# Ledger of designs, part 85: designed miniproteins, single chains

Each design is a single chain, and the fold is of that chain. pLDDT is the mean over its residues in the fold that is shown.

## One batch from the design tools (miniprotein)

Design m3143
Fold by ESMFold2-Fast:
Structure m3143 (fold): chain A 82 residues (1-82)
Amino acid sequence: HMEELIKEMEKLVEEIKNATDPQKILEYGEKLAEIARKAGVDERLVKQALYGMKQAAEEGNFERVARIAEDMLEVVKKVAEK
């Protein structure tokens, strides 16, 4: 099941990387957070990532949004390795 979560998350990260609409980024970010929670990521880290993505998107810093999304994917992959 973790492999399915990672694949779904990878698709969302690509959607985020291709998005320039802050509203769309927030929608994808919430879905990414839900998957991270299901994967067992600490709620504090999930909330921190969501807050960072929201702020970056509102600032038009889409490169930072992409980096935060990629970082969360890497955290989930590390949790899956354990």
Scores: mean pLDDT 82

Design m3144
Fold by ESMFold2-Fast:
Structure m3144 (fold): chain A 93 residues (1-93)
Amino acid sequence: MAPSAEQAEMEEFAREKAKEVYKELKEKYGEGEAERRAEAYLRGGLSVAVGADAPLTGFDGYAGPAEGGSGEAAAYAAEGARAVLERLRERQA
């Protein structure tokens, strides 16, 4: 696939943030827990990043803990999505 420059930038941002989350959580909770939470964060961020060149006006597929498994995983996915959305809004200003 040839992602737009904006999509590529948002994907890199999501990956960098997930890497930071992994490092911080690994120190506090250990490798397995950090990996699980950082992966959820990355998935949330990437789901927004891949739509960066298209409006997310109908993101009806996003749901809370029921769609994300455990409440913790869903919370980290939401934080990742929020971080990319905030970055995208700043870029659109």
Scores: mean pLDDT 67

Design m3145
Fold by ESMFold2-Fast:
Structure m3145 (fold): chain A 72 residues (1-72)
Amino acid sequence: SMEELEREIRLALARMALSVELLTEASPEEIAVAVVRTAVEKLGLSAEEARELLLEAGIPRSVVERALREVE
């Protein structure tokens, strides 16, 4: 469906943003906040989808949960 295609495109864009942040030598905290902002605020993904992306990349859960609270 079109909705599924749009979701897949947004997820792919979020994965690209995460990959770029991982290359910047930023702290895990800075990476987590930047990725959550891009995924949720710019791409319209859920907080749950942003959480999964960061956890799959090996960012610690405590850092991910803090970033989710900061972005709101």
Scores: mean pLDDT 80

Design m3146
Fold by ESMFold2-Fast:
Structure m3146 (fold): chain A 103 residues (1-103)
Amino acid sequence: KQLSDQLTFLGSDLVRGGDYQKGIKYFQQSISIDPNNSDSYNNLGEAYLKMGDYQKAISYFQKSLELDPNNARSWYNLGQAYQKMGDNDSAQKYFQQAQQLAE
C-alpha cells in the first residue's frame, strides 16, 4: 500500500531530524491506512524509544513482530528497549534473534 509506505518514510525522516511528535503522527496515519504495515509499528516503537518511553516502544515492536516475525530490526530494537529498562536477559535473547535473521 503505497501511501502507507510513503507516510512511514516521511515519518522516519522526521524522527531522524528529532521531530518525534510529527513522525509519530505520520506513522499513525500510515497504520490507519494499512494496519498490517509492520514497518510503521517498528518506526513508532523507535520514536518512543528515542523519547525514553520504553514500555510503549516495546508494545509497538511486539506488534511489528506479530505482523512480521522476520523483521530483524524490530527484534534488535526490542532488545535495546529491554536493555534500557535493565532487563539484560531478555535483551540478549532478542539481540540473538535479530542476528539470526540478519544472516
Scores: mean pLDDT 86

Design m3147
Fold by ESMFold2-Fast:
Structure m3147 (fold): chain A 56 residues (1-56)
Amino acid sequence: SGLTPREQAVLRLLREGKSQAQIGRELGISPRTVSEHIRRILEKLGVSSREEAAKK
């Protein structure tokens, strides 16, 4: 909850098991930008890992 549409798209692809490079290609953004979105998602969900975020 509280995720932007772009953060929701990144989280969906994380749940699908995609890497930062794959997510970047799918969304047309750099892997660095994907990493920044992941950090924001972790903060908003109150979790410390990508694996925990993917399970939410």
Scores: mean pLDDT 82

Design m3148
Fold by ESMFold2-Fast:
Order: C-alpha cells, then sequence, then structure tokens
Structure m3148 (fold): chain A 105 residues (1-105)
C-alpha cells in the first residue's frame, strides 16, 4: 500500500527528518482545514518541541509522541466524513508512530 511504502521510507530517515516530515504535514492541515487547526497546531508544537530540544530523555520524547498520537487518533475519529483530512491525519499518525519506534530502538 501507499502507507507501507511511506513507512519503509520513513524508517530509513533520522528522528530529526521524521519529526520535520510530521511538522510539514501538520502545517498542511492547519492551512487547508480550519476545523482541524487547533488540533494540528498542538501536534505541530509537540513535534517542534522534540526537534528543538535534543537533550530530552527518550522517556520524555516518548511521552510527547504518545500525546501527539492520541490527538491524531481523536482527530481521525471525529472527522470520519472528511476523507482528505482523515488521509492527512493518518499520514501524520504514521510519521509519529515511526518516530516513536525510532526512539524505542
Amino acid sequence: SMFDRLRARLATQSLEEQLQAGINVAKTIIDEFPELKELAEKVKEILEYILNNPSLSDQEKLELLNKAIELLEEGIKLNKDNEVAVHLLRVALLIAEVAKEQVEA
């Protein structure tokens, strides 16, 4: 699937590159979907905080990534009727999950 190809590509990247990809998807959601702006801004802020604070422990990074994952899962659940928004939320969720796996490695 397209998600399997994206996952494989992300898994070859650094945590910094994965976080930047997630930030870029969140920015797209902020710009295109006013109803998701607050949720996408919170996700973007979490990912930017991890990216800008390399001294965070793995445990602190995991707690922040889990918070971003929970926000994205709730966004998907509440926006089922918006197929394009749900697709972008699923892309951001996949990126956050791969970043979490990278920190756990």
Scores: mean pLDDT 90

Design m3149
Fold by ESMFold2-Fast:
Structure m3149 (fold): chain A 79 residues (1-79)
Amino acid sequence: KDFIDEAIAENEEKIASTTMETVRSLLEKAEKSDEETAKQLIELAEKIVSSVTSKLKNEDLAKKLENEVRKKIEELRKK
């Protein structure tokens, strides 16, 4: 159980990292896109994060990921 919990934690860190990389790519494209396309890309990024965080067992990691994405989306929407 201890070994399995460690493996799960390592896998979740990798999932969170990959998710953040994907979201960052989508948000970078949104910055350079027209308003309609940018809105669609931001919505897609939000859906990806929501799906991933709902499946993560590490609540602190899920909250950290959600907060980082929210911050980036809010910054993008303001400018």
Scores: mean pLDDT 78

Design m3150
Fold by ESMFold2-Fast:
Formats: structure tokens, C-alpha cells, sequence
Structure m3150 (fold): chain A 87 residues (1-87)
């Protein structure tokens, strides 16, 4: 899961957004609780102009019942993205 997340992050940085999305989807398949992969997939769809799909992924992160500080931070960031996209 972490390897696929890192591969996706590298591809996204290179502007290879559709390939990055596939790597994030693979990371989520291996670990459905990987909020970082779900959040990054949302950002990637947003950059691809797929705004409604991006909103669904941000909503999934914002409403997650995760307990770590990193996951709580991601949920807050996802909520902020939803607010920006619905304003």
C-alpha cells in the first residue's frame, strides 16, 4: 500500500495525473483505510477537472472515523477542500 502511494505521489509531481490516479486506486484497494491515498486521489481528480468525483473522495476522508493525528489532519484538510468546492 505505501509503495503504491509513493509511486502515485511521484507520478502526480511529474504531471502524470491519470497514472497517479491508478496508483492511488491500487493503494486504496490494498488498504481501504489509507486516508492519504484517498485524499491524494481526490486532489488528482480535481486536477483532471473531475470535480464531482474529487468531492466524493474528499467527503470520504472528511467523514472518516480515524484516530491518529495525521488522519485527523487529513480529515480537516479534506473538509476545507469541500468547503472551497461548494462555495
Amino acid sequence: AEEKLKEGEKLAKEGRLEEAAKKYEEAIKLDPSNLKAIYNLGLTYLKLGRTEEAKLYFLAVATSDETTEEQKKLSKEALAKLDELTA
Scores: mean pLDDT 79

Design m3151
Fold by ESMFold2-Fast:
Structure m3151 (fold): chain A 61 residues (1-61)
Amino acid sequence: MKIEKTLEVEASDAAALREKIQAFIDELKKRGYEIKKLTAESRLEERDGKQVLVVKLTAEV
């Protein structure tokens, strides 16, 4: 089974991205899922005059 989540952070905020990825992993483990594979696709978007990193996470469980 695949579970997807889209994360958005300011492009310069690597700490926020790391925290959001870890929160997603922790939530899946809390729900009893074993993560077999985690993939990430990223793109840069401009929103409200700022650069936003949009990351699509896909977990195979």
Scores: mean pLDDT 82

Design m3152
Fold by ESMFold2-Fast:
Structure m3152 (fold): chain A 56 residues (1-56)
Amino acid sequence: SDDERLRRLAEEMGEKLAEWGEKLAKSPEEAEKARRDGRRIGGDFLAGIEAAIERS
C-alpha cells in the first residue's frame, strides 16, 4: 500500500542521511553524530506518517 511505501521511504531517507554524513565526517565523533541525527530524522518522519494514518 501507499502507507507501507511511505514508511519504507522514511527509513531509507534516514539511512541515506546517516551514510552521507559519515562520508563527510572528519572525525569518529562527527560520524557518530551523523548516524544518530539521520536515524532520528527518519524516525520523526515515520512517526508523522503513522499519526496521519491513524487520523484518517
Scores: mean pLDDT 75

Design m3153
Fold by ESMFold2-Fast:
Structure m3153 (fold): chain A 60 residues (1-60)
Amino acid sequence: SEKEKLIEEAVELLRKLAFPEEVIERVRRALESSKASVGEIRKIIKNSDPRELVRKLEEL
């Protein structure tokens, strides 16, 4: 699905930013369980500073 592709895009971004795998897996689970739209997830990925990225994705 489009949501699954976007979750993998978010995960790949977190890996490139050198977040630990434990944090990446936590964010993946949060996004998989979230009712957030594809648009909301994409907006956070595109517009968020690395420092805020994990927090904003987990808040969805």
Scores: mean pLDDT 82

Design m3154
Fold by ESMFold2-Fast:
Structure m3154 (fold): chain A 78 residues (1-78)
Amino acid sequence: MELKREIIEVEADASLLAMRVAIDKLQGTEDPELRELVDRAIELANEAERALEEGDEEKARELAEEAKRLVEEARKLF
């Protein structure tokens, strides 16, 4: 229950950051490092969801934690 919620929260956070990156790109000031961090966080969050669906809770937790770490790193660049 809690792990599924954590994955959804990380996915939502990464999506919001991706929207901000897209806005920055439209303003002509895209940061490639920020874009890479956000893209990687989205990828890991999606992988965590798949791992949880496969019943690999340990892998899902590790992937969700890494995605959350990348989201926090991306937030520091804003």
Scores: mean pLDDT 80

Design m3155
Fold by ESMFold2-Fast:
Structure m3155 (fold): chain A 60 residues (1-60)
Amino acid sequence: NEIIEKIAKEAEKLAKEESNREEINEKLYEKFGEELQKLSEDEAEEASAKVIEILDKNIK
């Protein structure tokens, strides 16, 4: 899924450059908010899970 892939890549990039989870989440929501609304429920849950995993891995 292209949208989920874009979200995951942006989250990974932001997580490596920023240490603040809240700011990263806000940036992701602002950038991909409209795209998230276009995803199915399953796809949106997968995107959210991937973002959480990426942030957990890169930010303490």
Scores: mean pLDDT 77

Design m3156
Fold by ESMFold2-Fast:
Structure m3156 (fold): chain A 57 residues (1-57)
Amino acid sequence: DWEKYRDLGLKYLEQEKYVEAAEYFEKALKLEPNDESVKRLLESVLKKLEELGLKLK
């Protein structure tokens, strides 16, 4: 259920848990690859992680 992953990603993003937010947005995007909103959210979170010196594997 990609919507659940999107909602979890948003919840973690609101808590400034960027690694967890990115993981759930990526899971949502794997199920719904053409969702521009989730794609944009993932890009924003990945940019924030790069600013913080963190990287996803």
Scores: mean pLDDT 79

Design m3158
Fold by ESMFold2-Fast:
Structure m3158 (fold): chain A 69 residues (1-69)
Amino acid sequence: SEKAAEAVERVLTRLVIEGLISPEQAEAAFRTTMELLARGASAEEIAEALVKLGLSREQAEEIARAAVA
C-alpha cells in the first residue's frame, strides 16, 4: 500500500541520514519489506528477513512495525 511504502521510506531515509545503514542496504530493505508485505507476511517475518539482510534487530523491527501500521 502507498501508506506502508511511505512509512517504510521515512524510516529508511532517517537510518541512511544518521549513517546507520548504506543507501544500498536501504534499497534492499525497502524491496524485501514491500515484497513480503505483498505476500501477507507478518511484522516478525519481515523483521527476520531484514536481519538476514544484515540490519540490526532494532532497525529490522522498526521497519517491520512501520510496514504493518
Scores: mean pLDDT 87

Design m3159
Fold by ESMFold2-Fast:
Structure m3159 (fold): chain A 94 residues (1-94)
Amino acid sequence: EIEELLKKIEEALKAIREAAKTGDREKAREALDELLKACEELIELADLSPLEKEENIGIVQLLVAVARVFLDRGDFELALEEAERARELALSCL
């Protein structure tokens, strides 16, 4: 259900924002994993060609991978920016 996936995406972003305030890297990493999964599932439900779905999923995977690199460096704000870009891309597929 699209509505449930949208809720999971917003909850994941909220968790990343809260983790950024407290410096909780593990919490942010877990939230990024939930964000990636929800974005991938949302894109699979979109009315797009198989190639467009593959391309958009690949970009979301790249954005989340970059966010993880920023978390490893302690750059929570940059990690959140990449996570928000992943959300925007997934929503643009609807």
Scores: mean pLDDT 88

Design m3160
Fold by ESMFold2-Fast:
Structure m3160 (fold): chain A 86 residues (1-86)
Amino acid sequence: DLKKTLEEILKESKLTEEDIVERAEEVARRYRENREALEERLKKIRESAKELGKEPALKEAEELARLLLEGRLAEAIREYIDKIKE
């Protein structure tokens, strides 16, 4: 769950909303520049999740990767922080 992951990051690191978005944009940029590596990681995650019976976690990982490739991860994180702060 992206929500749970973001809540854990906020709680553990005391990062500001701006810091989180900035870091997410940097991570997204790096993965967009190296899509091949991201696709290989996703393939391994799918195989591991299937063996462990964790298909729900796989769906969340695939959605996150889709947002990374589309360059929308930072946007999604910002929208999500807004909902939490509401």
Scores: mean pLDDT 58

Design m3161
Fold by ESMFold2-Fast:
Structure m3161 (fold): chain A 68 residues (1-68)
Amino acid sequence: MLTREEVIELAVKYARRVMDELPQEAADLALQKIGEVAQEAIANPDMTREELEKKLDEVLAEVKAQAA
């Protein structure tokens, strides 16, 4: 369903968001977790764009909570 290019595009979009919204330490952690989610999406052809976005939103929310 998701192409590798679509997964990378979404991961980059969220990476830019975390770099903009989070302090450097939290951004580094978020980038690592985003990479893990992207790899999972590439390995799972059944994952929808909506599910990937939800997982990426959860990563951002989790890291943001830890940074506060």
Scores: mean pLDDT 80

Design m3162
Fold by ESMFold2-Fast:
Structure m3162 (fold): chain A 89 residues (1-89)
Amino acid sequence: SLAERLRKAAELLREQAREAEALGMPEAARILREAAERAEAALAAGDLEAALEALFEGLREAAPLIAEALGLDGEEARARVEELAARAR
């Protein structure tokens, strides 16, 4: 179900937040953690659309920071997240 997929996605964002923290990316870690928390709250309220949006907002904000920290193109990373968000809706 969509709810199960979104719950797994929120769990993955929490794991990615821990990895980002360990790699010295505290701002990216904070953004991913907050996105997972917002998605979990939306899922608890039965709002699947809000959960999906919270996850994608987190990815839009965190992806450029992670890409830049790795020496990659932050704008390209953001564009990729926007593409995924458009296809998920």
Scores: mean pLDDT 85

Design m3163
Fold by ESMFold2-Fast:
Structure m3163 (fold): chain A 79 residues (1-79)
Amino acid sequence: MESEKAARLTAAGIWVAAAEFYARQGDLEAAAEAARAAGELAGHPELGEEAARAILEEKDPEEGVRLAREAYRRGLEEA
């Protein structure tokens, strides 16, 4: 159980890094998908959805990445 959670959190961290990379490249669709995946894997899908909305609807990739990082941080605190 804990090992599976650790694996999901590791994957969430990778998706946060991917969201940051795509946001810097201006690939908002890929950044939003990565942020949504990070939120889901961190156990906070609502933050991943808010991150994707910030990126795609508000055109604010910086806020989207911040929300994805917050989802990951909460997942780590709960682990």
Scores: mean pLDDT 85

Design m3164
Fold by ESMFold2-Fast:
Structure m3164 (fold): chain A 59 residues (1-59)
Amino acid sequence: MSEAEKVAKKAREIALKAGLSEEEAERIGKMAGNLVKQGVKPENVLEAARKSAEFLAEK
Protein backbone atom coordinates (compact mmCIF):
# COMPACT_ATOMS: atom_id res chain seq x y z
CA MET A 1 0.00 0.00 0.00
CA SER A 2 1.20 3.52 -0.78
CA GLU A 3 1.54 6.24 1.87
CA ALA A 4 -1.30 8.13 0.15
CA GLU A 5 -3.62 5.10 0.44
CA LYS A 6 -2.83 4.68 4.16
CA VAL A 7 -3.49 8.36 4.86
CA ALA A 8 -6.70 8.32 2.79
CA LYS A 9 -7.97 5.31 4.78
CA LYS A 10 -7.17 6.97 8.13
CA ALA A 11 -8.80 10.26 7.07
CA ARG A 12 -11.94 8.38 6.01
CA GLU A 13 -12.08 6.60 9.39
CA ILE A 14 -11.65 9.95 11.21
CA ALA A 15 -14.60 11.39 9.25
CA LEU A 16 -16.82 8.37 10.00
CA LYS A 17 -16.01 8.55 13.72
CA ALA A 18 -16.88 12.26 13.69
CA GLY A 19 -20.39 11.33 12.49
CA LEU A 20 -20.15 12.14 8.79
CA SER A 21 -21.89 9.99 6.18
CA GLU A 22 -20.00 7.34 4.19
CA GLU A 23 -20.22 9.61 1.12
CA GLU A 24 -18.69 12.57 3.00
CA ALA A 25 -16.02 10.34 4.57
CA GLU A 26 -15.06 8.97 1.13
CA ARG A 27 -14.64 12.52 -0.21
CA ILE A 28 -12.42 13.48 2.74
CA GLY A 29 -10.35 10.31 2.24
CA LYS A 30 -9.82 11.03 -1.47
CA MET A 31 -8.86 14.63 -0.72
CA ALA A 32 -6.34 13.48 1.92
CA GLY A 33 -4.77 10.95 -0.46
CA ASN A 34 -4.41 13.63 -3.15
CA LEU A 35 -2.75 16.04 -0.69
CA VAL A 36 -0.13 13.40 0.19
CA LYS A 37 0.52 12.86 -3.54
CA GLN A 38 1.02 16.66 -3.84
CA GLY A 39 3.80 16.45 -1.22
CA VAL A 40 1.93 17.49 1.94
CA LYS A 41 3.22 15.66 5.03
CA PRO A 42 0.91 12.83 6.21
CA GLU A 43 0.71 14.30 9.74
CA ASN A 44 -0.46 17.68 8.39
CA VAL A 45 -3.01 16.00 6.10
CA LEU A 46 -4.49 13.97 8.99
CA GLU A 47 -4.66 17.11 11.16
CA ALA A 48 -6.50 18.95 8.35
CA ALA A 49 -8.86 15.97 7.93
CA ARG A 50 -9.67 15.98 11.66
CA LYS A 51 -10.43 19.71 11.66
CA SER A 52 -12.52 19.46 8.47
CA ALA A 53 -14.52 16.52 9.88
CA GLU A 54 -15.16 18.38 13.17
CA PHE A 55 -16.20 21.53 11.26
CA LEU A 56 -18.64 19.61 9.05
CA ALA A 57 -20.04 17.58 11.99
CA GLU A 58 -20.55 20.77 14.07
CA LYS A 59 -22.37 22.47 11.17
Scores: mean pLDDT 80

Design m3165
Fold by ESMFold2-Fast:
Structure m3165 (fold): chain A 64 residues (1-64)
Amino acid sequence: DLEKEIAIALLLMAIGVAKIALKNGVSVEEAIEFLERITEKLKEKYPEYAEELDELLEKAKEEL
């Protein structure tokens, strides 16, 4: 499912950016706000995969 692969890949890229930002002095709170904002935009574009996107977001928040 190409749309699912794209949605997940975009969120994974955002998670990578957030992790780099944390190493460069961005707060955990700012990194989480960024990921939550990106996830909401992805759920608007790919509503069928909202559950999978939310699960990936929650896992990412635990790793920050």
Scores: mean pLDDT 87

Design m3166
Fold by ESMFold2-Fast:
Parts: C-alpha cells; sequence; structure tokens
Structure m3166 (fold): chain A 79 residues (1-79)
C-alpha cells in the first residue's frame, strides 16, 4: 500500500472515530511517517461540521497523492 493510500485510510478511520463509530480497516504494516503526517494534517484542517461529501473528496484526493492542504481546499470548494 502506498503512503498516499495509507493516509486516506487513516483519515477515514479518524473521521469515523470522531463521530462515535469504529473502523475495522486494518493496515497490513505500520503506517509510514509520511502517511501519518498527511492524515494528521488533513484531519486538523477539516472543520468539525464537515460533510460526508467533503470527507469523501479529501479521502479520494489524499489517495491520489495530493497534499493535505490542497485536498481539503478542493473538497470545500466542490461542496
Amino acid sequence: MTPAAQAAVLLAREWVRKHGGTSGAALPQPPTPEAVERARKAFELLPDDASFDEIGLVIHDLARGLPPEEAVRRAREAV
């Protein structure tokens, strides 16, 4: 799994956890420091009231290798 794909999975997991859910998605290996940092930055940039559509777009763009700041900006402009 690429660092970009790991970051997307980590962001999805944190967002589900924030809303009282649980995620069964497991990473096959410990995430890279790059993946952890990208997911952390994206999570910090997202507002508490971000829609599921915004989150879906951010996850998609992170998986594509976009920087967290760019992914969040694009999602907020699109929704």
Scores: mean pLDDT 74

Design m3167
Fold by ESMFold2-Fast:
Structure m3167 (fold): chain A 66 residues (1-66)
Amino acid sequence: SDIDLGVIEISLGVASLLVKKGKEEEAIELVAKTLKKYGYEELAEEVRKLGETDPLKAIEYAREKL
């Protein structure tokens, strides 16, 4: 639903702030868990993989695929 996508979008914003605070692992886990919860399991795994090298790019990738 649009509300579920809104919750995911809020989590992406929060994750971006976590990366800026040096909490890269927490940011990527927040995004991956939220995506998986709302049925985007494959995207969650892609975000984890990309987040190992570039957390901000992983977050933006998730936004582009939604």
Scores: mean pLDDT 85

Design m3168
Fold by ESMFold2-Fast:
Structure m3168 (fold): chain A 68 residues (1-68)
Amino acid sequence: GEPERPELTENPLSVLDAAQLRELLRSLGYDPSDAELAALMAEADVDGDGRLDGSEFTYLLARLEARR
């Protein structure tokens, strides 16, 4: 029960932390190491805030699909 943060539970893609990014990538069939996750964050998180916006996450996914 997290009644304090209903908006976060409704919009998981609003802002992603590194831990949430790793979990989502695993759900998509990727198994990134900590080093790989750090490299992906550096590629997508241009702001260096340590968080990914929806547009930055979409860009990262497009780049990963291009590798496949």
Scores: mean pLDDT 66

Design m3170
Fold by ESMFold2-Fast:
Structure m3170 (fold): chain A 73 residues (1-73)
Amino acid sequence: SLAEEGAAIERQFLDLVNNVRKMTPDEIRARWAAIQARLVAYMRRAGLSDAEIAAAVAQLERLREKLIELAEE
C-alpha cells in the first residue's frame, strides 16, 4: 500500500540521518540518491504533478548538502 511504502521511505531517511556520522560523504550521497529515487516514484504513485515533484526534489537536494556538511563536522 502507499501508506506502507511511505512508512518504509521515512524509516530509510531516519536510518540515514541516525547513521550519518558513521558514513563518508560519498556513502551519504549514494544512499540519499537511492532513497530519493524511491520517494520520487512514491510521489508519482500518490498523484503529485511533475511540477510538485520537481519542487520537492530541489528541497531534498538542499537538505542532502546540509546533511553532508553536518556529517563532516
Scores: mean pLDDT 85

Design m3171
Fold by ESMFold2-Fast:
Structure m3171 (fold): chain A 61 residues (1-61)
Amino acid sequence: GAEEWVRAGAEASLAAGGPAAAASTAHDLSKQGDVTREGALAAAGAKTAEEAVAAVRRGLL
């Protein structure tokens, strides 16, 4: 589901290149249609995958 997908994207972004990779992930997430642009930006700004998943659970995505 969206939570697992956001977690995977956040983990990849943080591992690959930090903030720049996170911005790329936000762009990709917003194009999928299952995630709001606001939620994608919040997830990309997360410092950990758990923070991104928490944003989904709060209904931000």
Scores: mean pLDDT 57

Design m3172
Fold by ESMFold2-Fast:
Structure m3172 (fold): chain A 52 residues (1-52)
Amino acid sequence: MEVLSDDVLFDRYERGRTGTRAGDEEAKKVVDETLKLIKEQIEKGKLEKELE
């Protein structure tokens, strides 16, 4: 398997951003929560993968 995790997380984040621009309040909450999760998980996951 390739590093699809990062691509999937990024895709979800972009979709949320697009929904937010359309005025979807639910998308705004998803973007905020997903941003925090993506930031922490990508930072931890990528750092460990690149270090190893």
Scores: mean pLDDT 61

Design m3173
Fold by ESMFold2-Fast:
Structure m3173 (fold): chain A 92 residues (1-92)
Amino acid sequence: AMTPAEKQLAIIEELAKEVAARASSPYEVTLAETLQYLAEQIKANKNNELEVTLLFQKVVAALQQAIAEYKARGNADMAALLEKYLAKLKAA
């Protein structure tokens, strides 16, 4: 069975692809690249529970910052997408 960390990793990889596919500005490109980089770091450190936990906290922080930025810019669609994936991460 998949561990919670493996489920969270799969969600992050899916979100990175979704953000990249919807990229209309440098901000989406940077967000997708950041999420991809963090996913790669989680994979590289999969046997280190503390490092994996800290990397997941970095993902959560990045998503919370992006949600606030999209709300401030009036981009409700992108904010809702990120909130949906943040909820999936919390449920895993």
Scores: mean pLDDT 85

Design m3174
Fold by ESMFold2-Fast:
Structure m3174 (fold): chain A 76 residues (1-76)
Amino acid sequence: SLRKKALVLEVAGNILYAAGEYREAGELFEEAGRLYEEAGDYEEAAEAYRKAAEAYKKAGEEEKARELLEKAEELE
């Protein structure tokens, strides 16, 4: 299912974030957010996008982080 796939990506993102691989963690959290959004799990999608934004910010990707925070705010 999309939701289960998103959860697996979120777990992998947490591991990469803990390892300091911020860009890769951001990419996985962003993909998890997209899958939650497609599944209609908007609260989980918003949380995943916020995690992606934090990871991208730590990676120096400030514009990408801003876009993802705006996307999270537009969700439930």
Scores: mean pLDDT 88

Design m3175
Fold by ESMFold2-Fast:
Structure m3175 (fold): chain A 72 residues (1-72)
Amino acid sequence: MEEVRERLRELARKLGYSDEEIDRLVAQMDEAGLRALTRIAEALLKNGGEVTGEQVDAIAREAGLPLAPPPP
């Protein structure tokens, strides 16, 4: 678990995210959710940090992971 969290933090820092944001997401997810989030983070880095919200949402939906954006 910590190993996955550290990897996510490393990826998030490269993408410009904060550790606090990552910790908040991780707290809401089980191990399967953490794996899905790692896949999303890896996709962002592999694409040079240039991934649209639509692509992230598509990956999350495919993985069955709700990113819980605030409702309008």
Scores: mean pLDDT 63

Design m3176
Fold by ESMFold2-Fast:
Structure m3176 (fold): chain A 82 residues (1-82)
Amino acid sequence: MEELKKKAIEVLEKYAKKLTGEIKHAAEAFIESLENAETEEGVKRGLKSSIEGLRELVKKEKDEKNKKNAEELVKELEKLLE
């Protein structure tokens, strides 16, 4: 649990620095959600929710650089669930 939570937050923080607008605010909100997770199930649920939320934002993102950074973030978060 602690390792997964720590890695997920580190990845989100790294990419939040490169993101802008709604996607950046979403990434920051997901960090807060994961920090408040008290169980392994809560961490996994939060991570899956973060991935789904980011995928929806990627679909409507018009800025190519922001979209690319968000897509890379989604891939990195998906790797943590393997």
Scores: mean pLDDT 83

Design m3177
Fold by ESMFold2-Fast:
Structure m3177 (fold): chain A 82 residues (1-82)
Amino acid sequence: LKERVVELGRELARLLAEAARARAAGDEATAAELLARARRIGEEIEELLAQLSEEEREEAERRMLEVAREILRPVLEELAAA
């Protein structure tokens, strides 16, 4: 279960990164579609986290945030520089 949360977190971060780049390129339609998919994955993550103990949830959230930072940091730095 924790591994699935981390996997979904990785996919969520990837979709958010693609949406940010699409928006920066002026492709608002693609950005909106990607954000809609990201929202659905976020909902699934919350549902799975609710099934974990407090300690397992904290561990899964930490691992998910680490993965998200690795994926999103380069994109956010690129967009901040523009």
Scores: mean pLDDT 81

